Designed miniproteins, single chains, continued (4). Designs and how they scored, part 50

Each design is a single chain, and the fold is of that chain. pLDDT is the mean over its residues in the fold that is shown.

## One batch from the design tools (miniprotein)

Design m13713
Fold by ESMFold2-Fast:
Formats: sequence, C-alpha cells, structure tokens
Structure m13713 (fold): chain A 86 residues (1-86)
Amino acid sequence: SASAEDLLALAAKAREEAAKEEDPLMAEAYRLLAEALEAWAAGDRERGVELYLRAAELAAKAAGRELSPEEREAARAAAEAAADRV
C-alpha cells in the first residue's frame, strides 16, 4: 500500500507537471490529480475519488474528447482501488 508520504511526493510531482504544462485543461487536470492524492494522504477517500474523476474528465477534454461511460466506470474503479491502498 502507498504511504501518505509516497502520495504527497506524487502530488508534488503532479503540481510540478501542472506548473510547466502549456495546455490549460491538462494543467488543471494535473492540479486536480495532486488534490486527489493529497485528499487520499489525509484519509479523505470520497474527496480523492471525486477529484480523480474530475482530473480524468479534464484530461479527456484536453485530448479533444469526453470520457465514455465505460471509461468513466473504469476511472472510478481505478480511483476506488487506489483509495483502498492508502
């Protein structure tokens, strides 16, 4: 399982990627990913899952598309599994 320290280190890297990202939608996706990791490190499972799904939606929009229902379910399952490993 990922430690809170490992999650915070990943969040810091996501914020660094956001700062150097030129696409504003992808930059916001990285910021939301960092917030999801920080929420999971703090023990807030539900907030972490919500933020992760918002990050996935923005990353898809940055690529010029929207998440399909199948991709949204897969992203939620991945987020729930990640939250369970904290």
Scores: mean pLDDT 84

Design m13714
Fold by ESMFold2-Fast:
Structure m13714 (fold): chain A 75 residues (1-75)
Amino acid sequence: LVERHEQGAREMMDSMRESGLTHDQIADTTANLVYAMTLSQKRANDLRNELKGLDLDSTVEAAVRRLTEIARTHV
């Protein structure tokens, strides 16, 4: 059982990494997407701060998890 939302989130993270985005740029881009999906500046800011506080690999894992959770709730 593989959910389409999780696969989409992973493909997005891979695309950002392949585009040469820095850790900060990946965190900011992910947070901006969360804002677009939820219209909640608080959720976007909370995620941005969380992601910037982690190492890069943990940031990718957390971003995939958060985007998947939000997609299930708001899509």
Scores: mean pLDDT 76

Design m13715
Fold by ESMFold2-Fast:
Structure m13715 (fold): chain A 72 residues (1-72)
Amino acid sequence: SRERALKLLIARGIIEDLKAGPSDETVERIGKLLGVSPATVRYWYENKDWEGLIEAISKALGLPKSEIRKLL
């Protein structure tokens, strides 16, 4: 419960940071955190591929995609 709440806060932070307009620094940080290339992170933003972002967050944090999708 508490661990899940913390992971949801992390997921929300990632989504907010990316939607706010990603600097190169933010793209690098998110890529490193999710285990993907910065190019992949920038692709999600440029193409509004929020499902790709949700899948990566789900894989990295072990959260259900449905719970992450509610944070959009």
Scores: mean pLDDT 85

Design m13716
Fold by ESMFold2-Fast:
Structure m13716 (fold): chain A 56 residues (1-56)
Amino acid sequence: GLLEALEKAAQEIKRIEEEGGEVLSVELSMEDGVATAKITYRLNGEEKVVEIRAPA
C-alpha cells in the first residue's frame, strides 16, 4: 500500500544519505492500485533514480 511504499522509500533515502548521497527529489504516485515512490539522487557526481512499488 501507500504506507509501505513510503516506508521503503524512507529506508532507501536513509541508505543513500549514509553513503554520502544527496536526495534531489521524491515523487509519489498511485496508478492501477499500485503506489510508486520515485527517488532521484546524486552519488559521487552521478545522478541516479530508484523506483519503489507496492500494491495499494
Scores: mean pLDDT 81

Design m13717
Fold by ESMFold2-Fast:
Structure m13717 (fold): chain A 74 residues (1-74)
Amino acid sequence: SSALAALGDLSEKEVELAELYKKMKEEGASTEEIGEELAKKLGLDTSNPIQVVAATLYGLGVVVTLELRERIAA
């Protein structure tokens, strides 16, 4: 039960990151703008381009994972 609760909390943060990524994409934000906002949410250094890129890739990975979960559930 505790492991499922911890996974649930992590999933909630992942959903927030995925929603932010999707919203910014719909609003026409650049990849750099999305990366900076995701890096801020993850507590990363926005002045470090590697960390900004890592945040963007992580956010995209979460979106893809959630879409895959929906396809498996359907």
Scores: mean pLDDT 71

Design m13718
Fold by ESMFold2-Fast:
Structure m13718 (fold): chain A 79 residues (1-79)
Amino acid sequence: FSPETKERAKQAINKAVSKTLDELEKEGVPSDKAIEAISKALQENGAELLKEAAGMPEEEAIKKLYEKIYKESKKIIEE
């Protein structure tokens, strides 16, 4: 996809990441552990997340990406 689409997708991912971090911290997860889990989730799912973000309106992308990043991060934290 185009550079513009890629940049927009990255912005949606960044917003979803911020929302995930906020929610995990609200649940009492230490910031260091939350950041590590999110980073690992992004490392493992980055290509798929970019694809999904590029194919959806920004608001919907943020919502779906947040749900996925949160779920994957929680799995990592619970292990």
Scores: mean pLDDT 80

Design m13719
Fold by ESMFold2-Fast:
Structure m13719 (fold): chain A 101 residues (1-101)
Amino acid sequence: SAEQRQALIEQIVGIVNQTKAMVEMLDAMGASKEEMIAEAEWGAQQILALAKKAGVPQDVITKIQQILQQALEEMKKAKTADEMNQILEDAVLEIAKLLES
C-alpha cells in the first residue's frame, strides 16, 4: 500500500540521517575515511535488510543494492565528510523515488 511504502521510505531516511550524523561525529573526532565508509556500509546493510523484510520485489532490491554500491564507491573518492554526506543524501533521494514509482 502507499502507506506501507511511505513508512518504509521514512525508515530508510532515518537510517541515512543516523549514518550522516555518525559520519559528522567521526570527522569531528579526526577518524579515518575508512571508519566513515564502514558506518555507511553498515547503514546500507540495514537498508537492504529492511527492504527485504518489507517484501520489496527482488528487481527493486537489486536496484537499491546498485544505488548503495555506487554511493559507497563515490564516498571512497570524496575528500570531505560534507561531500560524503551529500552522496548519502543523493542516494536516499534516488531510493525514495524508486520506492514511490
Scores: mean pLDDT 90

Design m13720
Fold by ESMFold2-Fast:
Structure m13720 (fold): chain A 67 residues (1-67)
Amino acid sequence: VTDVAISELKKAAELVPENKELFEKAREVARTGSLEDFLKAVQEATAAGNEKAAEEIGKMRRKIDEL
């Protein structure tokens, strides 16, 4: 479960290598399953102009919800 979420976050980070801090935050969110933290990570990615990263994070949340 956790390994899958980390793998998806690593792929998302490759879309925005300059936002390593966003990747670390999203990774922790995927591990804890906190909805508030997840939405915050998505908002930060979007604000940084990373729409594709935000979409990948959204897909990851759907995968976690199915576990």
Scores: mean pLDDT 59

Design m13721
Fold by ESMFold2-Fast:
Structure m13721 (fold): chain A 64 residues (1-64)
Amino acid sequence: ADEKAKEAEKYMAQGKYDEAVELLTEALIEDPQNERALALLGRLVSDHGRPDLAARVGGKVHTS
């Protein structure tokens, strides 16, 4: 879980949001309480202005 969250952070920094969303989704499916993944989800909204991407992650996790 944490390893995938770290990789997602790198993709977010590169503007590769589709890859980042997939990795964050997988991290949160494996560990819904992963602090790094949840913090990065918040950063999609606050730092990147992309609440739509955060909603995509949340929607996928809710179907598990």
Scores: mean pLDDT 76

Design m13722
Fold by ESMFold2-Fast:
Structure m13722 (fold): chain A 68 residues (1-68)
Amino acid sequence: EIEEKLREKQNELFDLGVETLKAAVDLVIARKEDPEKAAEYEAQLDQINARITEVEKERDKLVEELKK
């Protein structure tokens, strides 16, 4: 059960990593082609980073439970 939940959290982190990469690429392009959109992508990256921190905290809690 805990191992299955850990796998779910790892998959969620992987998906968030892909979203981060996409947003980072869009940001680099926007900085050169459309500076107004760059601010929008920066805000998206901040939101993704906040979600990553939340999921990592949940993952770490599950890891501690598994070590009992």
Scores: mean pLDDT 81

Design m13723
Fold by ESMFold2-Fast:
Structure m13723 (fold): chain A 107 residues (1-107)
Amino acid sequence: SDKEIIEKLEKLLDETTKKVTEALDAGDVQKAIAIVDETIAKYKEIKAETKNPELKKAIDSMIKSLQRLRQQLAEETDLNKMRLMFESTMGVHRMLLYVLRKEVEKS
């Protein structure tokens, strides 16, 4: 169901947020990038599970956003800027999932 897809995305977002934050706090940028790459792969798998075009579009937006973040993390040298870029990206994903959840709850 659409609700189950959103719940999978929310859980993955929470797991990714924790793991990337821990990696960046340790100064392990390569590990942070690897976690982002793994998350992109998982989003692609979840996208394949849904028939809803709005969910597919939202997941594609999140994948593109994480691909941009990956490039930014690879090019940045300041750990505080990396944290800010990551937190900003995760905040946008949380807002998108919140809107999607509210739309599914109305139907």
Scores: mean pLDDT 88

Design m13724
Fold by ESMFold2-Fast:
Structure m13724 (fold): chain A 87 residues (1-87)
Amino acid sequence: LVEEVAEAIREGGRLLAEDGLDELAREAEAAAEELLRMAAAGAPASVLAEAARQAGGQLLLQSKTSASAERLRELGERLLELAERLE
């Protein structure tokens, strides 16, 4: 599940980069790497779920103004679903 969350965040980052949002794309990549580091260090499921919810919320916000709106919305919703499965 954690690897699925990290991949969804990275996919969102790729779409943000395609839309010219390079800073947000780098933040998404950093968030995915940090999530995997936290999981490897034994962080609680609640902490990992909150990170997934935060990433999903950011993609949903960007979906309202971005060229990749529909795909970002789908990824944001998927991250919220994955967060529920982590808890």
Scores: mean pLDDT 82

Design m13725
Fold by ESMFold2-Fast:
Structure m13725 (fold): chain A 96 residues (1-96)
Amino acid sequence: AMKPPVFRLKVFIKYSGDIQTATESALKYEEELKKLPDLVAVSVRVYPSGEIEITIYTKTEEGKKRALELLKEQAEKDPNTVSVEEGESSVVSYPA
């Protein structure tokens, strides 16, 4: 039987603060994303380089676009965020 597809998006956030403040910002981004009705799952990784990788799984293409907008809005409020880069997007079977 075919499993229903989900939409996966990777977002990379370049951060200028230390790893602790990057981790705190990453947790805040995760909490804001969890408020979205179309969110299936979110995974966050903070790298020692000061890069934050967020992988977002949504039920719909529109949910994926809304998640990206939300991350950009949250990043604009964080003075330590240097850039938000949209990475790979795909349609996958979940759970991954």
Scores: mean pLDDT 80

Design m13726
Fold by ESMFold2-Fast:
Structure m13726 (fold): chain A 78 residues (1-78)
Amino acid sequence: MPELAKEIIEVLEELAKEAPEVKEQLDAIRDMVKANPESLKLLLEAALAALKLGKEYGASQRIIERAEKLAREAERRL
């Protein structure tokens, strides 16, 4: 699995622990990334979803910053 996809999956899993209210949505996004780990468009969408949900549900600044960094990296590779 590409490193970027792996890091996005890790952020989604960490966010699901801090925001259990959206765990089902985050798990669905994670499974889409696992099925299409080389799709830069999907990786960007997943990282942006993690960023949005992290901010909305009050996730730690560490998770928010990591999601933002991963979104920028995915966008840079498009």
Scores: mean pLDDT 87

Design m13727
Fold by ESMFold2-Fast:
Structure m13727 (fold): chain A 87 residues (1-87)
Amino acid sequence: NEFKEYLDYYKKNYKKLKPLSDEEREAVIQWIRKYAEKLLPNAKNAAQEFMLQLLIKGPKPKREVEPSKEAKGVAAYDVELMLKNAE
């Protein structure tokens, strides 16, 4: 149940990036994955660790592209909110 609530939250936040092209969305996913890898050592509990690992296990991009600074900020904020909600 909690996992489904997390997925719904993530999908809703991801839809806020819907104006982005497919390439830009892929760049954001790739950036979130790398950001989650950096946050993983700082996970405070098993739920946070699990959620970060889910982000890391996302689709592996074939290209390294740079998302916009604005998209990076939104993505970082969403990850931090997700971790806070997992407390």
Scores: mean pLDDT 66

Design m13728
Fold by ESMFold2-Fast:
Structure m13728 (fold): chain A 72 residues (1-72)
Amino acid sequence: MLTPEEQLELEIAEGVMQVAVAVGKLTNVPLEELEKTLDKIIQSLREAGVSEKVLARAEEFAKKLLEEYRKE
């Protein structure tokens, strides 16, 4: 279970990834480039000191976004 602070961190991380997906869809970015962008976002969160519990959930959310993007 996440703390309220970890929940806020996750909501911000999910929001950033959703913006990246929205821009990717608008500009018809290849799936491979979007995957690299989401990986970069996750690495930036790790370097910023976001908790491992939040990172694990953000990684699962990124996988879900990539699966949805792949379906066109």
Scores: mean pLDDT 83

Design m13729
Fold by ESMFold2-Fast:
Structure m13729 (fold): chain A 89 residues (1-89)
Amino acid sequence: MKRQTVAVGGAESGSGKAAYDTAVAKGANVYTVPSGLTPKQVGEIAKKFSGQDKSLSVSGRTPADSAAKAAAALDTAGDLAVGLDTSKG
């Protein structure tokens, strides 16, 4: 498997921090996208940025929601050029 980056956000709530800490502990990076989007919509955004020198941070209302959104982004665009965002997730 290729090395991928996924992390969860939710800087406005403690649940997002817990999910982010778990993702970082597993060596993940982050994509940031508006928290009101569904995992499928996040995947479509990631696909549009595939192969570009960009990074995204993904946030959701719960740790599970944030993780699902991050996973959808990486599943859709595994070759997306990403940076590490360790500040807020």
Scores: mean pLDDT 50

Design m13730
Fold by ESMFold2-Fast:
Structure m13730 (fold): chain A 94 residues (1-94)
Amino acid sequence: MERINRARAEVIGEAVRFARELGREDAVPELVELVDRLFDAAIKAGLSSEEIVELARRIIEEFRRALERYKKGMSPEEAIEEVKRFLERLTKEV
């Protein structure tokens, strides 16, 4: 659980950073809820700690990609929607 809790905290930290960079801190509660739902679904599905850490790495990378797209001209709304769709899709796949 310690490794999983650390991975969850790192993903939440990236979500907060992402929303702040976009000037959309109002989106933090929704992004955190989606992250928590995904981690809970992965744990319930019986994913190992290693698989959950790898899942966290993929989520962090997606937040970073969405932020880079924002820096290249994507709107904050589009960047948030892209990440939300990614998280919802992953939750259905675990």
Scores: mean pLDDT 87

Design m13731
Fold by ESMFold2-Fast:
Structure m13731 (fold): chain A 105 residues (1-105)
Amino acid sequence: SAEELVKEVKEAIENKDAEKAIEAIRKLAKEKDEEALREVAEYILKNSTDPLAKRAAELALEALDKGLLEAAEYFLKGAVLLVTDPSKVAEAIGYLLRGAGIELD
């Protein structure tokens, strides 16, 4: 199932389906599959041209290395929103700030 959810995130990014990408990331985070979340972050880092999305993916990888899966979830939600729907940059920043807030707690 985690392999299928990673595929759903990648397909949603390619199709610019922000809602599907965010929902698949939420499901991956609920399963607490660190390797699957890491694969999503690495995919964004490798394939995105958006510097903020790349930085969000890097922050997700750093959060995963610390065992902060909830912070990684929010960083990845922000990253996929940036790469799928540029009109929602304010909402994406909101996700990135939530991830940072979790790391500070």
Scores: mean pLDDT 87

Design m13732
Fold by ESMFold2-Fast:
Structure m13732 (fold): chain A 91 residues (1-91)
Amino acid sequence: KIEKLVEAAKNKDYKTLKELFNELVEEYKSLSETEEDKKQEILEGIAKALNILDPSFIEKAQEKAADAKSEKEKEDKFLELAKKYIDELLK
């Protein structure tokens, strides 16, 4: 799924990008706290795809999460920003 998400970003296939993003977010939410490696793979995959479309995306996401008090809060803010960005691409 992650490789397909990255290819969708490279091809500017925003419809497929949104579909795969939503599937990866649901997969991320289904993972237990002990599956940190899988959670990180999903987050890094999303970041890589969005950074292809907007090279400043990771920096903007870090700025938005600067006041976050936990890794989970940073991850939640990252996914919120990612969703907003993808939704804007399809307007």
Scores: mean pLDDT 77

Design m13733
Fold by ESMFold2-Fast:
Structure m13733 (fold): chain A 93 residues (1-93)
Amino acid sequence: SMEEAKRRFAEVVEEQLRRIAALLAQETDPARLALARRRMGEVQEIVREVVEDPNATLEQIREAWERVAALFREIWRALAPDEAPPEIRFPEV
């Protein structure tokens, strides 16, 4: 359902943000910190737009998911360049 899709989207985003916060705690490079902080802000904005929209479609949630996944991959590459980014899949509902 739409409510289920929004809840799963928010849950997975919060889980990824918690993992990124752990990486940020270990990072000392100001350029990487600035990039990660900016991308995290973009993620929060995208999530807000779809989760708070009562008329958001499943397609819009999927598109937001893909954008968020791309931003998470950029953050991961910046903070953990020698590690493969985690596989971020659209939550099944």
Scores: mean pLDDT 80

Design m13734
Fold by ESMFold2-Fast:
Parts: C-alpha cells; sequence; structure tokens
Structure m13734 (fold): chain A 66 residues (1-66)
C-alpha cells in the first residue's frame, strides 16, 4: 500500500542518516562520501514528498537543486 511505501522510505532515510553518522564517527566521511549520501537523502526526501502528496490527492511540491 502507499502507507507501506512511505514507511519503507522513512526507514531508508533513517538508515542513510545512521550511515552518515557511522562514517563521521569512524573518520571515514570524506567530502565525496558526504556529497554522495546527501544526494541520496535529497532524492529520497523528494520521493517521499511525492508519495505524501499523492496520498493527499494534491500535486507534489517542486524543489530546485542547484
Amino acid sequence: SLDEEIRELEQRFNELLAEYQRLEDAGELTPEKAQELTREIVELVSRLQRLLAEREGRPPVEIELE
């Protein structure tokens, strides 16, 4: 269901945050890895916002990334 998809994305979001923290704590968080994880987080947030908008029956909010 849509609610299950939203929960799965929320879980993935938490996993990405945990990975970021783990890399930082290990001293392995390079600028490249930080950028990579940030890209994944931004993409996931955009996907989550789209699904939430779909559940509410409204158009998704557009986000410009530059």
Scores: mean pLDDT 77

Design m13735
Fold by ESMFold2-Fast:
Structure m13735 (fold): chain A 95 residues (1-95)
Amino acid sequence: SMEEVLKKYENILKKVKDPRVLVPVITQMAVDLGLITPEQAEKIALYVLTTVPLDAKMEEARPYIEAAARRLGLSDEQIAKLMELYDKAIELSKK
């Protein structure tokens, strides 16, 4: 479940302060959930790393992840779950 994956990565998420580190962690969590393949995870992470501004805050990565997923041809349901995972990971990173 999403809750179990969030618990597994909680300690890592609390230490992450850069969207360039956060996105690879979130895409790995999405692979653990069976939402995306490892190959899709690598493509999303690479897209975000090359398009997100260098001074971007953690919360500012959201539209870049969504854009990457849409360009990769993920379904609306897959994208919605990926964004839910992102939003919950951001909340944990602030604690």
Scores: mean pLDDT 85

Design m13736
Fold by ESMFold2-Fast:
Structure m13736 (fold): chain A 85 residues (1-85)
Amino acid sequence: SLEKLDEEALEELKARIEAAGPALRAAKSEEEQEAIIEALSREWFAKYLERLKEAGIELSEEEQEQAYQVLLGNSRLYASHVAGI
């Protein structure tokens, strides 16, 4: 189901951000932290869309943009928590 797919995808995102914890904590600028967060978010979102497509779920361009912005915001918040800010 979509709910189960989303749950698995969120756990993968959390694991990726946690694995980037040392790099996030070592980052010396906001630009460096944003680069790490953006790279992780883009890679995760691309894989997430691929999984949705395999599950027969197709998002419009507007839905994809909205979902990505929500994801990016949540990734920033979680990354801040992992970095100990």
Scores: mean pLDDT 78

Design m13737
Fold by ESMFold2-Fast:
Structure m13737 (fold): chain A 100 residues (1-100)
Amino acid sequence: SAQELVERGLRLGEEGIRSKSGREAARLGVRGAQLVSDAINSGEPVDGELAARAANAAIKAGLHGMRVDPSAFPEATGGAIAGIGALTQAALSGLAPRDA
């Protein structure tokens, strides 16, 4: 399901943030962002708050990868761009305030 893809993406992003390997952090960020994007593009209902958290974790994993290992820069940049795209899609999917 789309929700399972988002939850998996969040787990991978969080693992990337904790990684001691810059390359692994970058790769986990990219994969996490791809899963979130796939979930949003599936047309299935997605928890936008969870999707935004997963996309943000992917971006942070990419940035952490760049900080730990500058040679991971191309992979980290890809992850950050993919994460920003997923976050933008989650925001545009209309998380109205709960009381609106």
Scores: mean pLDDT 73

Design m13738
Fold by ESMFold2-Fast:
Formats: structure tokens, sequence, C-alpha cells
Structure m13738 (fold): chain A 83 residues (1-83)
């Protein structure tokens, strides 16, 4: 399931970024879009994962695997504000 995990990580990263861009557009902060796009994928994946987990849309096993992957990619566990 390593390919499934990679695909899910990419999907979460894309979803998180799209939501951040949408919010920036709604607030008239289009100047931030380039900075948002340049941010690491792990940031957006973590934000999307937290949201999916809160809504119970992800099974616990997959959520834990994605969490671990995000931590490995980040090398840091600093975003305690997401969940």
Amino acid sequence: EKEELEKKFEELAKKGLEEAIKKAEEEGRTDLIEALEKAPKIVWAAMALAREAKNGKLDKELAEKLKKKIEEEAGVKEDAEIP
C-alpha cells in the first residue's frame, strides 16, 4: 500500500493548498498565493489530514500511516495547532 499512501498524501496536500488559496482569495490576499504555493506539501497535507480525521472520513489505520509519513517528511512535530 505504499503507492496508495503516496497518492493519499499528494491528494491531502493538494486539497489543503486549494483550501488555503480559496481562503486567501476570499480575503483579498492574492499576494499570499505564491507564498502558499511555495510552502512545503507537508504543511497542506497535515492541515487536510486533521480536517478529514475530525470529520471521521478517514479510517484510523490510514490516518495513522499518513500522520507518520507527514512527520517523516517534515522531520519536525511542531504543528501542534492542526488537531
Scores: mean pLDDT 71

Design m13739
Fold by ESMFold2-Fast:
Structure m13739 (fold): chain A 64 residues (1-64)
Amino acid sequence: MEEKLKELEEAMRRGDAERAAELAREIAEQGPESAKALEPIILRHYFTNPEVARAVAEAVREAL
C-alpha cells in the first residue's frame, strides 16, 4: 500500500492521468480506509494539476 501511494503521487506529479487513475482504483479497491487516504492527495494536486486530480477522483468514485 505505502509503495502504491508513492507511485500515485509520482504519477500525479508527472501529469500521468491514466497511470494515476489506475493506481487510485487499485488503492480504493483495498477498502474505505484506503480510499479515504487518497482524499488529501487529490485535494493537494487539484491546485497544481486539476485534470489529473479529477481523473483520480473519478477512478475512486467508480471503484466505490
Scores: mean pLDDT 78

Design m13740
Fold by ESMFold2-Fast:
Parts: sequence; structure tokens; C-alpha cells
Structure m13740 (fold): chain A 69 residues (1-69)
Amino acid sequence: ELYRDPHFGVRMRLADDPAEGLNYADLAKVLGIEAPDIPEDVYITHEDARRMFLLDDEYFAKVVEEMKK
């Protein structure tokens, strides 16, 4: 399914398995984005996360590591 992001107004694919995706609220927090309407249980695909935020491979890897803390 497609999830329409309330903060950016863009569509993203939900990860079928939370273990295969990134938690959207944690991702937004690490990127310093204040979005009080982001649901805590939304997981998006790695491809859509990288694409939406225009992250290069090195920066994306650092963001994923920060989300684990």
C-alpha cells in the first residue's frame, strides 16, 4: 500500500514487515524534522526513505545507525 506522508505530502510505500523498513517517526527525529502528526507505528521502505530525503549512501547509513540508538 501507499502511505501519504502528512508532513511532506508525498506518497511512500509501507514496509510489509517492520523489520524490513525504517520507523518513520524515528527517521524524522534523526533528520531533525518536527512532525507531531507522524504515527509511531509507520514503517517505510529503505528505497522511499532514501529517495524522499535525497540521502546519499554514506549519509543514509549514518542515519540508520543513529536510529538504532
Scores: mean pLDDT 63

Design m13741
Fold by ESMFold2-Fast:
Structure m13741 (fold): chain A 69 residues (1-69)
Amino acid sequence: SLEERQKKALEKMIKNGEKNLKAVEKSDPELAELYRKALEQIKKAKTPQEALDITQSLLDELVKKREEE
């Protein structure tokens, strides 16, 4: 069903987020904090679209910080 596909997509997004967080947590603590914030919000999302909206908002914040360097 559509709901089962959405649940699987959301679970994959969470799993990928956890792997990305683990990869950066020791080398880049600031990036790790942004990933942690995104992951916690994605875990509360009910649909993949809601999770994408959350990640887009956080990517915008990350881009803005990089422009300040």
Scores: mean pLDDT 77

Design m13742
Fold by ESMFold2-Fast:
Structure m13742 (fold): chain A 84 residues (1-84)
Amino acid sequence: SPITAPLTPEEEALLEEARRFTREVIRRADELIAEGRVEEAVELLEEAIRRLAELAATMSARAEALLSMLIIRLAVELLRARKE
């Protein structure tokens, strides 16, 4: 298995914040969809994806890979929301 460079403490903190942010965004999007506010849920998810993608572009390859997993999760929720 490839050994990746360790995350800096700053990157670990940002990733933990990104994980909390992602969970909160999904929770809020699910609530908006349940209320019939689908357009607002789509806008929330698109903005969240944009912010995480911008953050990922400024980080190491290891941190970018971990953030990409959160972006994929948000993209799946966005596809679900758009089907409503």
Scores: mean pLDDT 85

Design m13743
Fold by ESMFold2-Fast:
Structure m13743 (fold): chain A 85 residues (1-85)
Amino acid sequence: MEKALEKLRDWLKKNTNLSEEDIEKIVNAARVAGLEEEDLPEVIEIIEKGLKEGKSAEEIRKEIVDFLIERRTKESFEAMRRAIA
């Protein structure tokens, strides 16, 4: 987790014009939602697309959280399904 969060923070600082406050809001949201290193390509695409469409940092943050929660929920659901079988 920490390595993925550091990579995300570094990418945001280098490739976006977001304030440090907005960067930390996005990084903290990703941490709480369970960002893994393998999620980085899709999360970066969400950020790039959101910024291109003129979305706010809060809107982008929400999309990242929704994406990560859906991915973690699918993993958890599949694990529970296997435990019942």
Scores: mean pLDDT 79

Design m13744
Fold by ESMFold2-Fast:
Structure m13744 (fold): chain A 64 residues (1-64)
Amino acid sequence: SEDLEKVREAARKAGLTDEQIERIVEAAKTLPKPLTPENVAEAARRAGLSLEQIRAVVKAYEEL
């Protein structure tokens, strides 16, 4: 999915580890498509990321 690759790229740009990237992508698979920035934030929250990491991923996602 293009949306899932976009989430993966955003997480890489946010400086997440490979394990954290896989967790956010897995969470994002369960959310409605197309993925909104709000849904990406929810995926990051479910992946157990910090508030700072969630903000970084959402910002990177919106800039892609």
Scores: mean pLDDT 86

Design m13745
Fold by ESMFold2-Fast:
Structure m13745 (fold): chain A 77 residues (1-77)
Amino acid sequence: AAPASSLSPTEARILTAFLSGEIDGEKGATAREIAELLGVSQATVSKALNHLASLGLLEKVKEGKKTVYRLNWETLR
């Protein structure tokens, strides 16, 4: 399985936070909120989130003026 072996430490931490419920997978979170939670730069988190979304593990959703990332339930079910 290519996705698991290709995850960076930051990507693995983000995915774990979503799966553990530390980040609400239904409502999602912005890159800024995740960066604050993990103590990592927003730029690093944005790169990790875009990679996780490209793998189908997260979905990128535009909500008004902000972009949020949520668990992709279709991929995880």
Scores: mean pLDDT 77

Design m13746
Fold by ESMFold2-Fast:
Structure m13746 (fold): chain A 126 residues (1-126)
Amino acid sequence: MAKFTGLKDASPSSAVAAARIAADHMDVDTTVGALLAAAEAVARDLYDDVATAPSSGKGLVDAALYAARKHPEIAPAVVEALDHAKRLLDEAAARLTKTDPSLASEAEKARDALVGLLDAAADEIR
């Protein structure tokens, strides 16, 4: 499997756009890879700017729902990508809290809001 290295440092918006384009072209492997890249980008966004993370997380959720509706056969892989995003968000929130304890409450609230959105999307796809 070719690792899609081109999305490694992508913004959430760029990774989300790539996932939607791949889904439109029936490229299911690229769609899942782009959703995983979007998950990593959302977790980075939470660490770098906690205030913008809810917006980037909604973009990931909207792309995941679009991909699963268009390609029901990849629904399990899309759910796994959302579960992976939850783990990355937990790690990012913990790291932000350790780096700047004054942001601990904001990191926890952003993480909880994002996890709630990801869980709701996963339940809709299942």
Scores: mean pLDDT 77

Design m13747
Fold by ESMFold2-Fast:
Structure m13747 (fold): chain A 74 residues (1-74)
Amino acid sequence: MVEEGRKYGEILDEGKKTGDKKKIAEGLYGIGLVFKRQGYDAHARRYFEAALKLYEELGDKEKAKEVRELLESL
């Protein structure tokens, strides 16, 4: 996994350790982008769906919209 994937994996791990839903969503979203860029659409979909749920729980309408558009593009 390239530098970007490592960064998002670390953000995800930090969020899980601290219970920070925003960090968990950011990590999942970033990992989804890495998989989408590589053409692994099924993997990207799983990560985006998980991130979308968290962004909706957080009330982050802008990020939720962005993730929905990415899911529709897969």
Scores: mean pLDDT 82

